Designed miniproteins, single chains, continued (2). Designs and how they scored, part 25

Each design is a single chain, and the fold is of that chain. pLDDT is the mean over its residues in the fold that is shown.

## One batch from the design tools (miniprotein)

Design m4846
Fold by ESMFold2-Fast:
Structure m4846 (fold): chain A 77 residues (1-77)
Amino acid sequence: SMNAQDLYDELDKVLRPVLLEQGVSELTARFGIAAIAQALQEKGTLSEDEIFKILVSNGFSDEVAREAAKLVMEYLK
């Protein structure tokens, strides 16, 4: 089973460039990706709504969080 660091590295490759292009700060992107990686390691799976709620709680706007949650779901399947 993948550890949190390996999950972070995989999600970072997919998400960080897109989030930075959308005007998300590097710090906010890092915290959001880390929170998703931790939740995936703990729960094994996440719904789009769960990813959205994690991102909003980590300082993402609703608009960016919805777009990022859809992208994560696309790449986790």
Scores: mean pLDDT 84

Design m4847
Fold by ESMFold2-Fast:
Structure m4847 (fold): chain A 83 residues (1-83)
Amino acid sequence: SAAVERLLALAAEAALAGDHETALKALAMWGSLSGGTGPDLLASVAARVPAEAREPLLAALREAMTTNPDNANLHAAIDVLEA
């Protein structure tokens, strides 16, 4: 849906800008709309991201890692998207 595409685009844009909090919130919201719940939400959401959104989101998440290298949620999302 357009709402799902917007959330993934928002996550990619926010992460690239260094706003990892907004990026993580967007991913979590996308997951809740897709039926995900709980602490593993971001990893499960990343596994279901549309192929067309994977490359820009990966680029944005990797850029966000530059400012927050210890962020476990960013690591989990990247690992799943690279699989």
Scores: mean pLDDT 64

Design m4848
Fold by ESMFold2-Fast:
Structure m4848 (fold): chain A 71 residues (1-71)
Amino acid sequence: SMDLEVTEIAHQVLQRVMEENNVTLSPEQAKKVLDELIEFGEKNREKLSREELEKGMYELATKLVEEIQKE
């Protein structure tokens, strides 16, 4: 894909959220979160700055990781 930046931001954000919460997701759980972060990034890439994308992805990743921990 031509949009490597969105994918890189998504991976960095998820890693940060996992480290801050001392949580390790299964490969399937991590893929689900990454897919949602990438979808958010692709949808908003022309509307948001890089800093706003990172912040939005961080808030979304935090919410999704919390939801996974509750199941």
Scores: mean pLDDT 82

Design m4849
Fold by ESMFold2-Fast:
Structure m4849 (fold): chain A 79 residues (1-79)
Amino acid sequence: DDTRRTLAHAFRTVARALEQASDEESRQILRDVARAFRAQYERHGDPLYREAAKFMEELSQLSKEEAAKRLREEAEKLR
C-alpha cells in the first residue's frame, strides 16, 4: 500500500526532525504535518491520512521525546 509506505517514511522523518528541534519547533512541526495530512485526505480521500493527522495532533500534547518514540513505533507497524 503506497499510502502506508508514505506514512511510515513520513513518521520516521518527523521523528528525526523532532529529535533535532526545540520543544516549540517540535510542536510547530507536528501542527504543520497534521495540516499537510489533512490536505492529502481532502485531495485523495484515503482515511489513513485523516488518522495520521489526528495522530500528529495527539502527539503535539506530548513531550518531543515521547512524540518521536510513538512516531517510530507507529512507523514500524506500518512498514
Scores: mean pLDDT 87

Design m4850
Fold by ESMFold2-Fast:
Structure m4850 (fold): chain A 96 residues (1-96)
Amino acid sequence: EKLERGKELLRRTAERAKEIIKELVKEGAEEAIKKTEDGLKAALLELEAGEIDFVEAVELVTNSGIFAAKLVGDEEAVKELEKLKEEGVAEMERLL
């Protein structure tokens, strides 16, 4: 059940990251969203394989979005995504 709860929290974090990107990033949002989705897919696979923990999974998802937002030059999106990462890590630590 911890695995399923962690996976659900990870999916919610990715959805929130995509919302932030969609609202704040004017150009390149599609690429940043895709990178966030790719990060989620990789994190879910590695969690299921037991290769990473839940905190590492949040970092993988959110860092992908942060990196993409930095590439398109949107500092406000970067700041909001970094805040989301901090919140997601804290929630995973409370869950575990």
Scores: mean pLDDT 79

Design m4851
Fold by ESMFold2-Fast:
Structure m4851 (fold): chain A 65 residues (1-65)
Amino acid sequence: SKAAEGALAAKLSAEEAGEPSKETAIEGFRALGEKSGIDPEELVNILEEKGNIIDAAEEVEKKYG
């Protein structure tokens, strides 16, 4: 799934370069939702619940992969 692929890419980027700002992370997850046909606010809510990109990306992969 495009969502799972994008989430994996975001996780790998965060693991290599470190956690981006909250605003950048929210924008990235909105864009991922738009690209994958998922409600962007659902992905943003996952990010807010998990509090970091790595855990949020794993949840997106689990739910939409």
Scores: mean pLDDT 80

Design m4852
Fold by ESMFold2-Fast:
Structure m4852 (fold): chain A 72 residues (1-72)
Amino acid sequence: SQEEGARAAREAALRAARAGAATGASSKWDNMVASEEGLMEPVEAARAGAEAARAAGDDIGYQHAEEGAKRS
């Protein structure tokens, strides 16, 4: 259902944020390497979470995720 989809999308976004926080001590170079094709898992997870929120019709959750990325 939409509520379950929104919940799953929110949890995915939180997991992506926690993964980013866990690697937050990494250097800028480390983040650049992780963003390359073979190591893009965190970035792809964040994008998938945002798209899942949109697909679930959670406009508020999507906007919050987008604003979080914007502040970066």
Scores: mean pLDDT 52

Design m4853
Fold by ESMFold2-Fast:
Structure m4853 (fold): chain A 90 residues (1-90)
Amino acid sequence: SKKLEEIRQRIERLSRLQVKAIELENMTDEERKKALKEDPELGRLLAVRYYINGDFEKAKEYFKYAEGVELKTKEDLIKEVQRALDELLG
């Protein structure tokens, strides 16, 4: 089934993103800052993880680093999380 193949690909992508997130959490602040500058996708990944964990202020901070946007309202943050998830999970 074409649908099952698409689901499998999304699960594999999610697994790879989880590994990247764990690696970022185990980095020093300096190493993490360098990694985020080289790959903005990692900044989006961390922002989404902070949002899921209820740390909305860190989520806003990492979206600012990744996208250069300031999220002023809760609604703006939710919209940016949805956009980031669509890009990360594609």
Scores: mean pLDDT 76

Design m4854
Fold by ESMFold2-Fast:
Structure m4854 (fold): chain A 99 residues (1-99)
Amino acid sequence: SEQSKTAARIIAKVLSLIGEAINVILGTRLGLPREQLERDIENARKTAEEIGGPEYAKKVEELLRKAAESTDPEEQREILGEISKLVTEIIRKKEAELA
């Protein structure tokens, strides 16, 4: 059904966003080049916009950019927590829309 196809696309995009966020976080910890982190952040922003719209995409981009610029392990842990919360909230919102 069309509803099942829409559900599958949303789930795929959410999983893609999680993967892109993980790439930024791990890339920052591994000391990957700024240019690589910027590409990963932009990919995450685009995926987030497709899932939650421009305001959600802006929040995701701002948190990932902050994570990439952070040199404080405590601040980095807090940013990771905020990213996890945003991802969980969008999953629950999309789950409710499909129920």
Scores: mean pLDDT 77

Design m4855
Fold by ESMFold2-Fast:
Structure m4855 (fold): chain A 96 residues (1-96)
Amino acid sequence: PGASLAKASNKELREVALKLLNVLNTHSLDSLDEGAVRQARRLFTAFVNDENNADYLLAQQFLRLYLAKFGSVSSDSNVLVSQLVDFFNNYSSLLP
């Protein structure tokens, strides 16, 4: 179970969000819906900027689920791309 990961601090989630935003901004994710990629960028940007809105809360939930599935964020950008594609394919409904 991801019990320890569910208790990840906002600082840890922010580090994850920054790494994922970098991948979304620097890599082509042609296998994903462009709308979903734009939604993810918006949500993670809201979280990184500490915005007091629904996008922040949704991003926080998304990031916790991501950590629960993968344990940590890889330092290898190619691995991160593969993980993001896999995660969105399984959890795209989380990005309305």
Scores: mean pLDDT 70

Design m4856
Fold by ESMFold2-Fast:
Structure m4856 (fold): chain A 79 residues (1-79)
Amino acid sequence: MATGKLSEEQRKELEEQLEKIKNAKSPEEAAQAAFGAAVIAGEAGDGDAAHRFFQLGEETLKTGDKTKAIEEIEEFLKA
């Protein structure tokens, strides 16, 4: 699992993006939040997490399924 060292602000922003995905009413809204999470992970220096979250956003747009994005971002925040 990625272990990028998040600032307090970056961690809070990631938690906010996770809540946006959970509360999203459309695949587009969920994907936008997942892309936001990818940007935050990239800025924290975790390129692997950034790439994964971006792919999860693309998958959510394609399938409408936000479950994997929620699960993987939650696991990243726990690690």
Scores: mean pLDDT 80

Design m4857
Fold by ESMFold2-Fast:
Structure m4857 (fold): chain A 87 residues (1-87)
Amino acid sequence: SEALRERVLGDADREKVEELVNKIIEYLKQGRIDEAVKLFEEAEKKDPKLAEAILNALSYRILRGELTPEQAENFGKFLKKYFEKKK
């Protein structure tokens, strides 16, 4: 067991991931791509491991059909904009 890794995925970090994923999904549903990217970048700047967990959870929820096809296009725009900023 990796106690340090388990602590990063502990209750407080899981709650933060869930809260941030929920906020990003709401922004994507509203077409607020810039705000979704900004929120994700702020999380990554503070903790890259938290941002990785957010991206994985977000991708999984979208693959499970939580977003409509139109809203899922906004996720594609989010990813494109985020990666374009990481030049």
Scores: mean pLDDT 76

Design m4858
Fold by ESMFold2-Fast:
Structure m4858 (fold): chain A 66 residues (1-66)
Amino acid sequence: MSEREQLVILLGETVYRSLKDLDPEKAEEVKKILEDFKQGKISPKEAWQKLSQIVHEAVDRNIPLL
């Protein structure tokens, strides 16, 4: 697994855990992005862009991503 692929998975799993209790609908969206990425349906670049958009929306709502 490349460094980029590992970073996408780490970002997605971190965001999923943070959103699971605070925004379940967005958590399911993150889960789908990770599943599509792991199945090779989307590129690392596309997965990163989609996850970054969700992170941006979460930050705008003051959701902690730790």
Scores: mean pLDDT 77

Design m4859
Fold by ESMFold2-Fast:
Structure m4859 (fold): chain A 83 residues (1-83)
Amino acid sequence: GEELKRRVEEALSRLAAQGASVEQIADTVERIFEEGTGKKVAVFARKEKDGSIGFLAVSEDLSAEMLYGRVEGDRAEVRYDKP
């Protein structure tokens, strides 16, 4: 729950400060979410026109809450939503 969200935010903030790619962000979200839930996860990430990176992570069985967020500059924000 909240601890998993914080782990993702912390990891993504560190990556953002290092100038990480969309692929690195997607891979990191997938790894942490899979480790935290024990479920197989699909991650969708894209670079927006403003240079921020948006992402969405869902468990393949849709049984977990969706994890979504944005990386902008050196900051990451992550939220849960229902599938």
Scores: mean pLDDT 79

Design m4860
Fold by ESMFold2-Fast:
Structure m4860 (fold): chain A 68 residues (1-68)
Amino acid sequence: MKITIKFGDGTIRTLEVEKVLSDNAVIGRDLETGDVVTIALDKERNMASIVEGPEEYLGKSGKILSIE
């Protein structure tokens, strides 16, 4: 399963889901950087936020473009 997110800075990232923690949280790997992040999902708003991971990702939020 892959999640594509457009962050508020305009950056688009595709994350391969490695683990589903709950209906609203997953662990994903950035396919471009290889970094592992924990993502909080707001499916009602089609939004995602990075809650754990490298400092450069922390606190980033964006729009979910696709879940595949």
Scores: mean pLDDT 84

Design m4861
Fold by ESMFold2-Fast:
Structure m4861 (fold): chain A 108 residues (1-108)
Amino acid sequence: SEQIRAVEEFIERFEELNKKITAALKANDIETVIEQLDEMIALLRELSTRLSPEQRAAIEAEVAYFEWIREELEKNPDIDPTKLSFLVGMALSSAYATLRQILSQLRR
């Protein structure tokens, strides 16, 4: 299935982006965090075009969470690093769970 392949390839790229974001957060490198969040949003949107309307809605919810974090960083670039790590960690965990759920649905 083209959809299964698309989600599997995205999960591999997601794991790479997650590693980059985690390293940037640990270094308090906010510019890199922003750049990697923007890349994550773009890739999630691209993936959503290959999925069913219901699966697209789930991905769009994850995109909205990342966009909200992006807006918070624009409004408060001096955000507490612990709070930022918590918010980004929650968004990454949510997106990963959604991707795994979609993959499970496509395999059945």
Scores: mean pLDDT 86

Design m4862
Fold by ESMFold2-Fast:
Structure m4862 (fold): chain A 68 residues (1-68)
Amino acid sequence: SSARAAEAGAAATHAAGGPSPSGEGSKLLQQASDNGTADAANVAKAAALGGADERAVKEAGQRSERAN
């Protein structure tokens, strides 16, 4: 559970310019961003598809909502 949230955080860090351990979640979050996901729902969906559990999905949604 918490490991999935850490992977989602690593994906954000990697995208910001830091080489982090690769994870399936990080790739899906990158694809979602590249695809033009502007909604919290889309970000949360990508995190869930990447293997993120409920906590990571919720966190991704909240962060996306804050950015919008």
Scores: mean pLDDT 49

Design m4863
Fold by ESMFold2-Fast:
Structure m4863 (fold): chain A 79 residues (1-79)
Amino acid sequence: SAVEEQVREVLEEARRQLEAHRDDPAKMQAILAETEQRIGQILAQALQQKLVSDEELRELEAFAQAQLAEMRQRLAAAQ
């Protein structure tokens, strides 16, 4: 779906930004926080406009949370 594509694009951009700023932990934390907020806004908007079902929303939330958790774990392991 278009919503799934938007979420994936935001996560891919976050990964690129984290790689570009891997020597700046404060910047990496800011990127992760901004990414989480942006994904939350996309999903909230999609639900409000009925672009996703409740089941699709849960699947996308779980996917995004898992991806963000992986990024946070890699950041923590690098410190």
Scores: mean pLDDT 83

Design m4864
Fold by ESMFold2-Fast:
Structure m4864 (fold): chain A 107 residues (1-107)
Amino acid sequence: MSPREQLEEEVERLRKEAVIYRDKAAESKDEGEKFFYQEISLLLEQVATQVRANADKLSDEEAAQVTELLRQLLEIARNAKVETRKQQMDQLGQIAAQIQAVLDRAA
């Protein structure tokens, strides 16, 4: 598969994970848990939207770099726990910032 096709697959996986967290937030009866799942869902959706909007501007090397960062973001999100919320949100934010830096360089 091309680097662009691999990037599109990871964006779609991230979007599906965002939907899972949106649904978890809707089903949660605990306010803190609900807000945590909403935060994850919104972050994943924002990253997926920004990557998709800028995919055409990325070189093959930049597309491969963003794909690996999306895989890291997805792994952290899949292992998210309310008890470690701050640590996991900080990690997700750091990777999102790294992705944004690559997108900004492709301007």
Scores: mean pLDDT 87

Design m4865
Fold by ESMFold2-Fast:
Structure m4865 (fold): chain A 108 residues (1-108)
Amino acid sequence: MLREEIEKEPDRSKRIALLITLSGLEGLAKKLGLSEEEVQAMLDRDKVTLQKYIQEAIKNKDWEKALLFATAILGLSGLVAIGLLEGVRLGHPEDLALAERYLAEALA
């Protein structure tokens, strides 16, 4: 049922919120210590604010937060975000390359 709502939702912001809920990304956001303001920026797809958060996360060497914000800007699902973060943690070359590409695209 939630999947069907996501597929029928024309508003990208609402679709991202549903994807975050479906994928358990809310739990990941809590684990990474995201503020309510950071989560709201992801749900609102505020590209300017999220780009600022990515730059701040990079300065703090918080690559997990930086990647999470990048996936939100790009409209990627929470499952894709979780998979990418796990691959980067494990040092998979393909996931590292993909993470660098998504960060570059999100900051453009």
Scores: mean pLDDT 70

Design m4866
Fold by ESMFold2-Fast:
Structure m4866 (fold): chain A 91 residues (1-91)
Amino acid sequence: LAKEIEEYYEKLAEKLAEATKTDPEGVVKGLEEILENIKNSKDERVPEEDKEKLAELIEKALEAAKKGDAEAVKEYMIEAGRLVAEIAERL
């Protein structure tokens, strides 16, 4: 499961990085939707600290996307995927 989550986020990170070069506004909107879903999550099995760390990584990716920094978007999304995989392994 963890490896599948990591691979999914790596592919997502590559797609978002490429999209940041051509449609940064669309990437910003997509990341805002992801951030909203994280903040509105009521899954008590996931510690609040982990949700905060995940939200911080998505917020950093969002700020990078606003600046058109495709490489930074990719890096933060890969880190987010690793955190999601780590959380899933602890459940």
Scores: mean pLDDT 79

Design m4867
Fold by ESMFold2-Fast:
Structure m4867 (fold): chain A 74 residues (1-74)
Amino acid sequence: SELEKLAEELRRAAEAGDAEAAARAAQNLWVTMSKASPEEAKRAKNEFLATVWAAPPEVARAAADAGRRAYLEA
């Protein structure tokens, strides 16, 4: 699914320490979650949180800020 691809992009960006790529993936993930079923959105949200908690601080902050912004604008 699109959500699975975006969650994987976020994971790869976090592993690479790429804050900019992580922010883009997080924004796209949260926008796509707003259009998904509640069940799909819940799974994607759990994957997002797991990735952010394991990420380096700078990546975690960038992804969280981008995701929060996308959520508030949805």
Scores: mean pLDDT 85

Design m4868
Fold by ESMFold2-Fast:
Structure m4868 (fold): chain A 80 residues (1-80)
Amino acid sequence: MQEQIEELRRVKERAIEAIENGDTEAFEESMIELGVPPEEAREWAEKLKSGEMSKEEAKEFVERRYREGVELLRRIEEER
């Protein structure tokens, strides 16, 4: 479990870097790895590219998805 949480943390860090660099493809891929459906990840990436979504808003979205993923992993561990 800990290794999986660290993997999610690295994906989160890549997503944040992608947002800072305006790399919408890397952002989309990172969001999918954080458990966002591909269709939604693409829509968010397009909004970030167009400026419809701010970098701050995109980072908040990444942090939220990361927290949800970590909670899911912890619940799986607690079930056992």
Scores: mean pLDDT 79

Design m4869
Fold by ESMFold2-Fast:
Structure m4869 (fold): chain A 70 residues (1-70)
Amino acid sequence: TEEQKKKMEAFFKSIKESIEKALKRGYPLDEIIERAVKTAKAMADTLGLSDEEREKLIEEIKKYVKELAG
């Protein structure tokens, strides 16, 4: 639904902001990925996403962290 879309976009934005702050603080990349993935899984469960949608979200998060870190 449109509400689920908006919630997903808001959560993804929040995860991105958390990743950026953690990188700025000098946290290890592995730790940042672990925490971001854990948050994404909890969000996917809350939104009732399918296994395929959940995996896609996790991979997108991992890709974002890798791209942002260079």
Scores: mean pLDDT 77

Design m4870
Fold by ESMFold2-Fast:
Structure m4870 (fold): chain A 82 residues (1-82)
Amino acid sequence: SELIARVEELRDDLVDYLSTVHGLDRATVRAQIDAVIEAIRRFEEAVKNNEVFTPEEAKEIEAQLREDLRRLEELLEAFKAE
C-alpha cells in the first residue's frame, strides 16, 4: 500500500515532531500512528472487497488522505530543516 508505506516512512519524524514541539509521550504517539496505519489497512480491505464504500466515496476518501499526508510530509520536512 502506497498510503501505508508513506505513513510508515514518516513514523520516526512524526514521533520526534510531536514529542519535541507538543511534549507528547513518544510511546503514545507511536501507538496512535500504528492505529492510523491499521485504520488505513481496514479502509483499503473494505474498498478491495467492495464493502462499505462506493467507488466514488473511496476515491474521495483516498484523495483526502493523500492531501492530508502531503501536508504532513511538508510540515515534517520544514521541521527537519530547522
Scores: mean pLDDT 83

Design m4871
Fold by ESMFold2-Fast:
Structure m4871 (fold): chain A 71 residues (1-71)
Amino acid sequence: LLEDMKSPSMARRVNAALEILMKNDEKYIDKAVEILKSYPSDAYRVLVAMYLAKHFPELREYAKSLTDGVK
């Protein structure tokens, strides 16, 4: 998981970040959010944010941060 967060593959980093958020591992949540924010696709970030806000209400604040910089 931590190895995947440092992977040169963006897909591996994003998948690891999503898994950390789903597990609600508070120690790594900030780093997971940072990785998701760095993803270049605004559409993907919006979809992920909507999914998190709908299915994980406790992560709503993090979901809002993922749309930061999207119109």
Scores: mean pLDDT 65

Design m4872
Fold by ESMFold2-Fast:
Structure m4872 (fold): chain A 70 residues (1-70)
Amino acid sequence: SVDEKVEEVVEKYSPLINEALDNKDYDEAIKLIEELGKEIVKIYEEAGDLESAETARIVTKEAIEKIKKA
């Protein structure tokens, strides 16, 4: 299912993002979040769920902005 594909990608990227944040490697964390966001957008677009794809773009951008302002 679409939800299972999204969960699998999140599970793959979350430990890497957390490790980068713990190491204060914000450039790497931003890069990983951008990659995660692109993968999620692709999953939703390929499923025809354009609304969820747009939500994923917004959430990804907001997450990156929060890290840049920390």
Scores: mean pLDDT 88

Design m4873
Fold by ESMFold2-Fast:
Parts: sequence; structure tokens; C-alpha cells
Structure m4873 (fold): chain A 84 residues (1-84)
Amino acid sequence: SEGNKLVEEVRPAADILYENGGEEVKAKAQELAEKLAKEKVGMSYSEAVERVAENGEEDKELREVVVEILKELLKFIKEEAAKL
């Protein structure tokens, strides 16, 4: 639920960027998420998020990494949205 809250918080900021011609920033944020997931846990970002949502308690390290990635994405997207 905590990870899901971060995902939902990122979504509105991404929508603001899209609406104001920030499609390239949104794409860059998605690229950053995939890069961080691959580097830190060796899997796609979508796979990491899905695994944490399903079995987060069993995989504490993965859960912590996904939360860190979400926080970094949220910061990046909010900073870019604020420039628009």
C-alpha cells in the first residue's frame, strides 16, 4: 500500500508534464525507473513493482529498492513539473 501510494502520487505529476508538453521528461522518468531497477535488482521496473505488491514482506530488500526508486522518480517528476 505504501508503494502504491507513491505510484499514485507520481502519476498526477507525470500527467501535468504530459499536458504541458513534457512528454520527453515523462519518457526520461520511465527510462530512469527501468535503469535503476535493472542496476539494483536485475529486473524490469514493472516486474519489481509487481513482485513487491504481491510479496513485499518476503522480499524486504526488493521492497526497499522499489521504494527508493519511486521516491527518486517522484522527486524528478515533481521538479520537472514545477518548471512548467
Scores: mean pLDDT 67

Design m4874
Fold by ESMFold2-Fast:
Structure m4874 (fold): chain A 84 residues (1-84)
Amino acid sequence: SDEEEMKKIVEELKKAGVAPSKEQKLKLAKLQVNIVADILKKKKVSPEEIKKIHDEMSKILDKLGLPEVKKLLDEKTKELLEEV
């Protein structure tokens, strides 16, 4: 699962005591977006709350300089909103 994969990467980073690589940062951010999207889908969260979470996550991704992950977030948000 995405949660298990994220946990494994976090444990590897803790053992190494080094900053995550760009590839590891991208992978962790993508896993987090997928996990959040899956939770929101299962809980049948309102469109207003989905948009609020999108705006908050988008702002964080902009600060981190992860445009690839922001694109994934936009795609997942669109899928969640189209399920109505």
Scores: mean pLDDT 77

Design m4875
Fold by ESMFold2-Fast:
Structure m4875 (fold): chain A 55 residues (1-55)
Amino acid sequence: AEKKAIEILEKDSEVAGLVVREMIEMGSDKEGILKAARTAGASEETLKEVEEVLK
């Protein structure tokens, strides 16, 4: 699930993908990951796809 979420984010924003990789390494939960991705500039469409993948 995490690998696919990173791939989706990297497609939208390389920065969002890098930030989420770091958050996953820190053991962040799904809510923390989504918040970090939004802050890094991921679109709401991308965030919806990431949320579905992280179920």
Scores: mean pLDDT 76

Design m4876
Fold by ESMFold2-Fast:
Structure m4876 (fold): chain A 82 residues (1-82)
Amino acid sequence: SSSLLQQQRQQQRQLFQDTIDQLYKMGALTPQQKQALMQLLNQPDATVDDFIAAMHQIAQRSTPVQQLAIAVELTVLKKELS
């Protein structure tokens, strides 16, 4: 079970990292916001819900165009994690 959980966590981390990189390339994240999200991914006790909550907090402080990009990527992310 531990090895299976490690594989699931690795897949989730890769998906989150790809999401962060994509949003940063689109200009939806500042360098500081990207760094904060990357630090969250390195927390051993951080959950999927913690990451989604952090993304929502960033979106609330973003421009409408950035908010839309974040919302779309979160929708895709939630579907892939379900």
Scores: mean pLDDT 81

Design m4877
Fold by ESMFold2-Fast:
Structure m4877 (fold): chain A 80 residues (1-80)
Amino acid sequence: MIDELAERLIEAQLRLAEELYGLSEEEREEVREELRRALAAGRAAVPEEVFRLLLLAMLATAEGDEAKAAEYLAKAKALL
């Protein structure tokens, strides 16, 4: 499920960036690979449940649900 959440976050961030800035197909692939590397590093750096909550918070932010994002971030901080 974490891998599914990570891919959903990457696609949500790419859609948001494309809407806000406009990206070529080449630029989208570069951003996608950079996001994958950042997520892999994050996954290695924190406990799995913290990483899952951070992914959910970032997804909620990308979807415009600031209240849900804040809730997930609070839960992640409580586990640190």
Scores: mean pLDDT 78

Design m4878
Fold by ESMFold2-Fast:
Structure m4878 (fold): chain A 78 residues (1-78)
Amino acid sequence: MLSPEEAVAAAREGLADVRRGLELLAKGTKEDILRGIGLLLRGIGLAFEARLSGLSHGGLTPELQAILDELRELGAGV
């Protein structure tokens, strides 16, 4: 599992990937849709790893929880 610092970093990267993926999907070209799907899958995977790592350290910190809540608001909650 990730360290607490690595979990926050992974969650932030996951949030950035999800935001970029959604932006690409909104553009609607075949190339943008395929890239967007890839970023969404990567971002969701990073968020899931970050949540599991946070829980393994005795619970989610406020920083980690805030990032994961943003992911949930975007529809990528894990």
Scores: mean pLDDT 81

Design m4879
Fold by ESMFold2-Fast:
Structure m4879 (fold): chain A 79 residues (1-79)
Amino acid sequence: SVEDAIKKLEEILKAAKGGASREEVAAKLDAVLAEETDPRVKAGIETLLLAIRLNPDMSPEEIARLLEGLIEFARQVAE
C-alpha cells in the first residue's frame, strides 16, 4: 500500500541521514519499488532512483532532500 511505502521511505530517509551510502539508499528504494502498485508513487521512486544512479557526486544532503520531497508527495497520494 501507499501507507506501507511511506513508512519504508521514512526508514530509508533515517538511514540516509544516519550515513547510509548512496548505493545502500538506491538498493532500499529498489526494494520499495518492487512492492509498490500505485503508478504515481512508483514513478516518483523510479525518478529518484534514476537521479541517484546517474549522479555519483550527489551529496547525502541532496539525497535526503529528494527523499523528503518523495515522502511528502506519497502522503498527498495517500489522502
Scores: mean pLDDT 85

Design m4880
Fold by ESMFold2-Fast:
Structure m4880 (fold): chain A 66 residues (1-66)
Amino acid sequence: GSMKKVELKDVSLKEAAEKMYELSEESILVFKGKKYSIKNGVLVDENNRLVDLDEKGDFTLLIPVE
């Protein structure tokens, strides 16, 4: 399926994750080449590990459109 791309500039990972919960829990967040997703209500990396929510920078949010 196609994905809608949303760029988030100069935000925390916490703020980016809040946008995922707001728009779709099936969204994928990309930061510095790493992918993050919501699993069992918690933000995790590609290896299902917990992440530091205080990290800041530029994030890309990919939202499924099907």
Scores: mean pLDDT 80

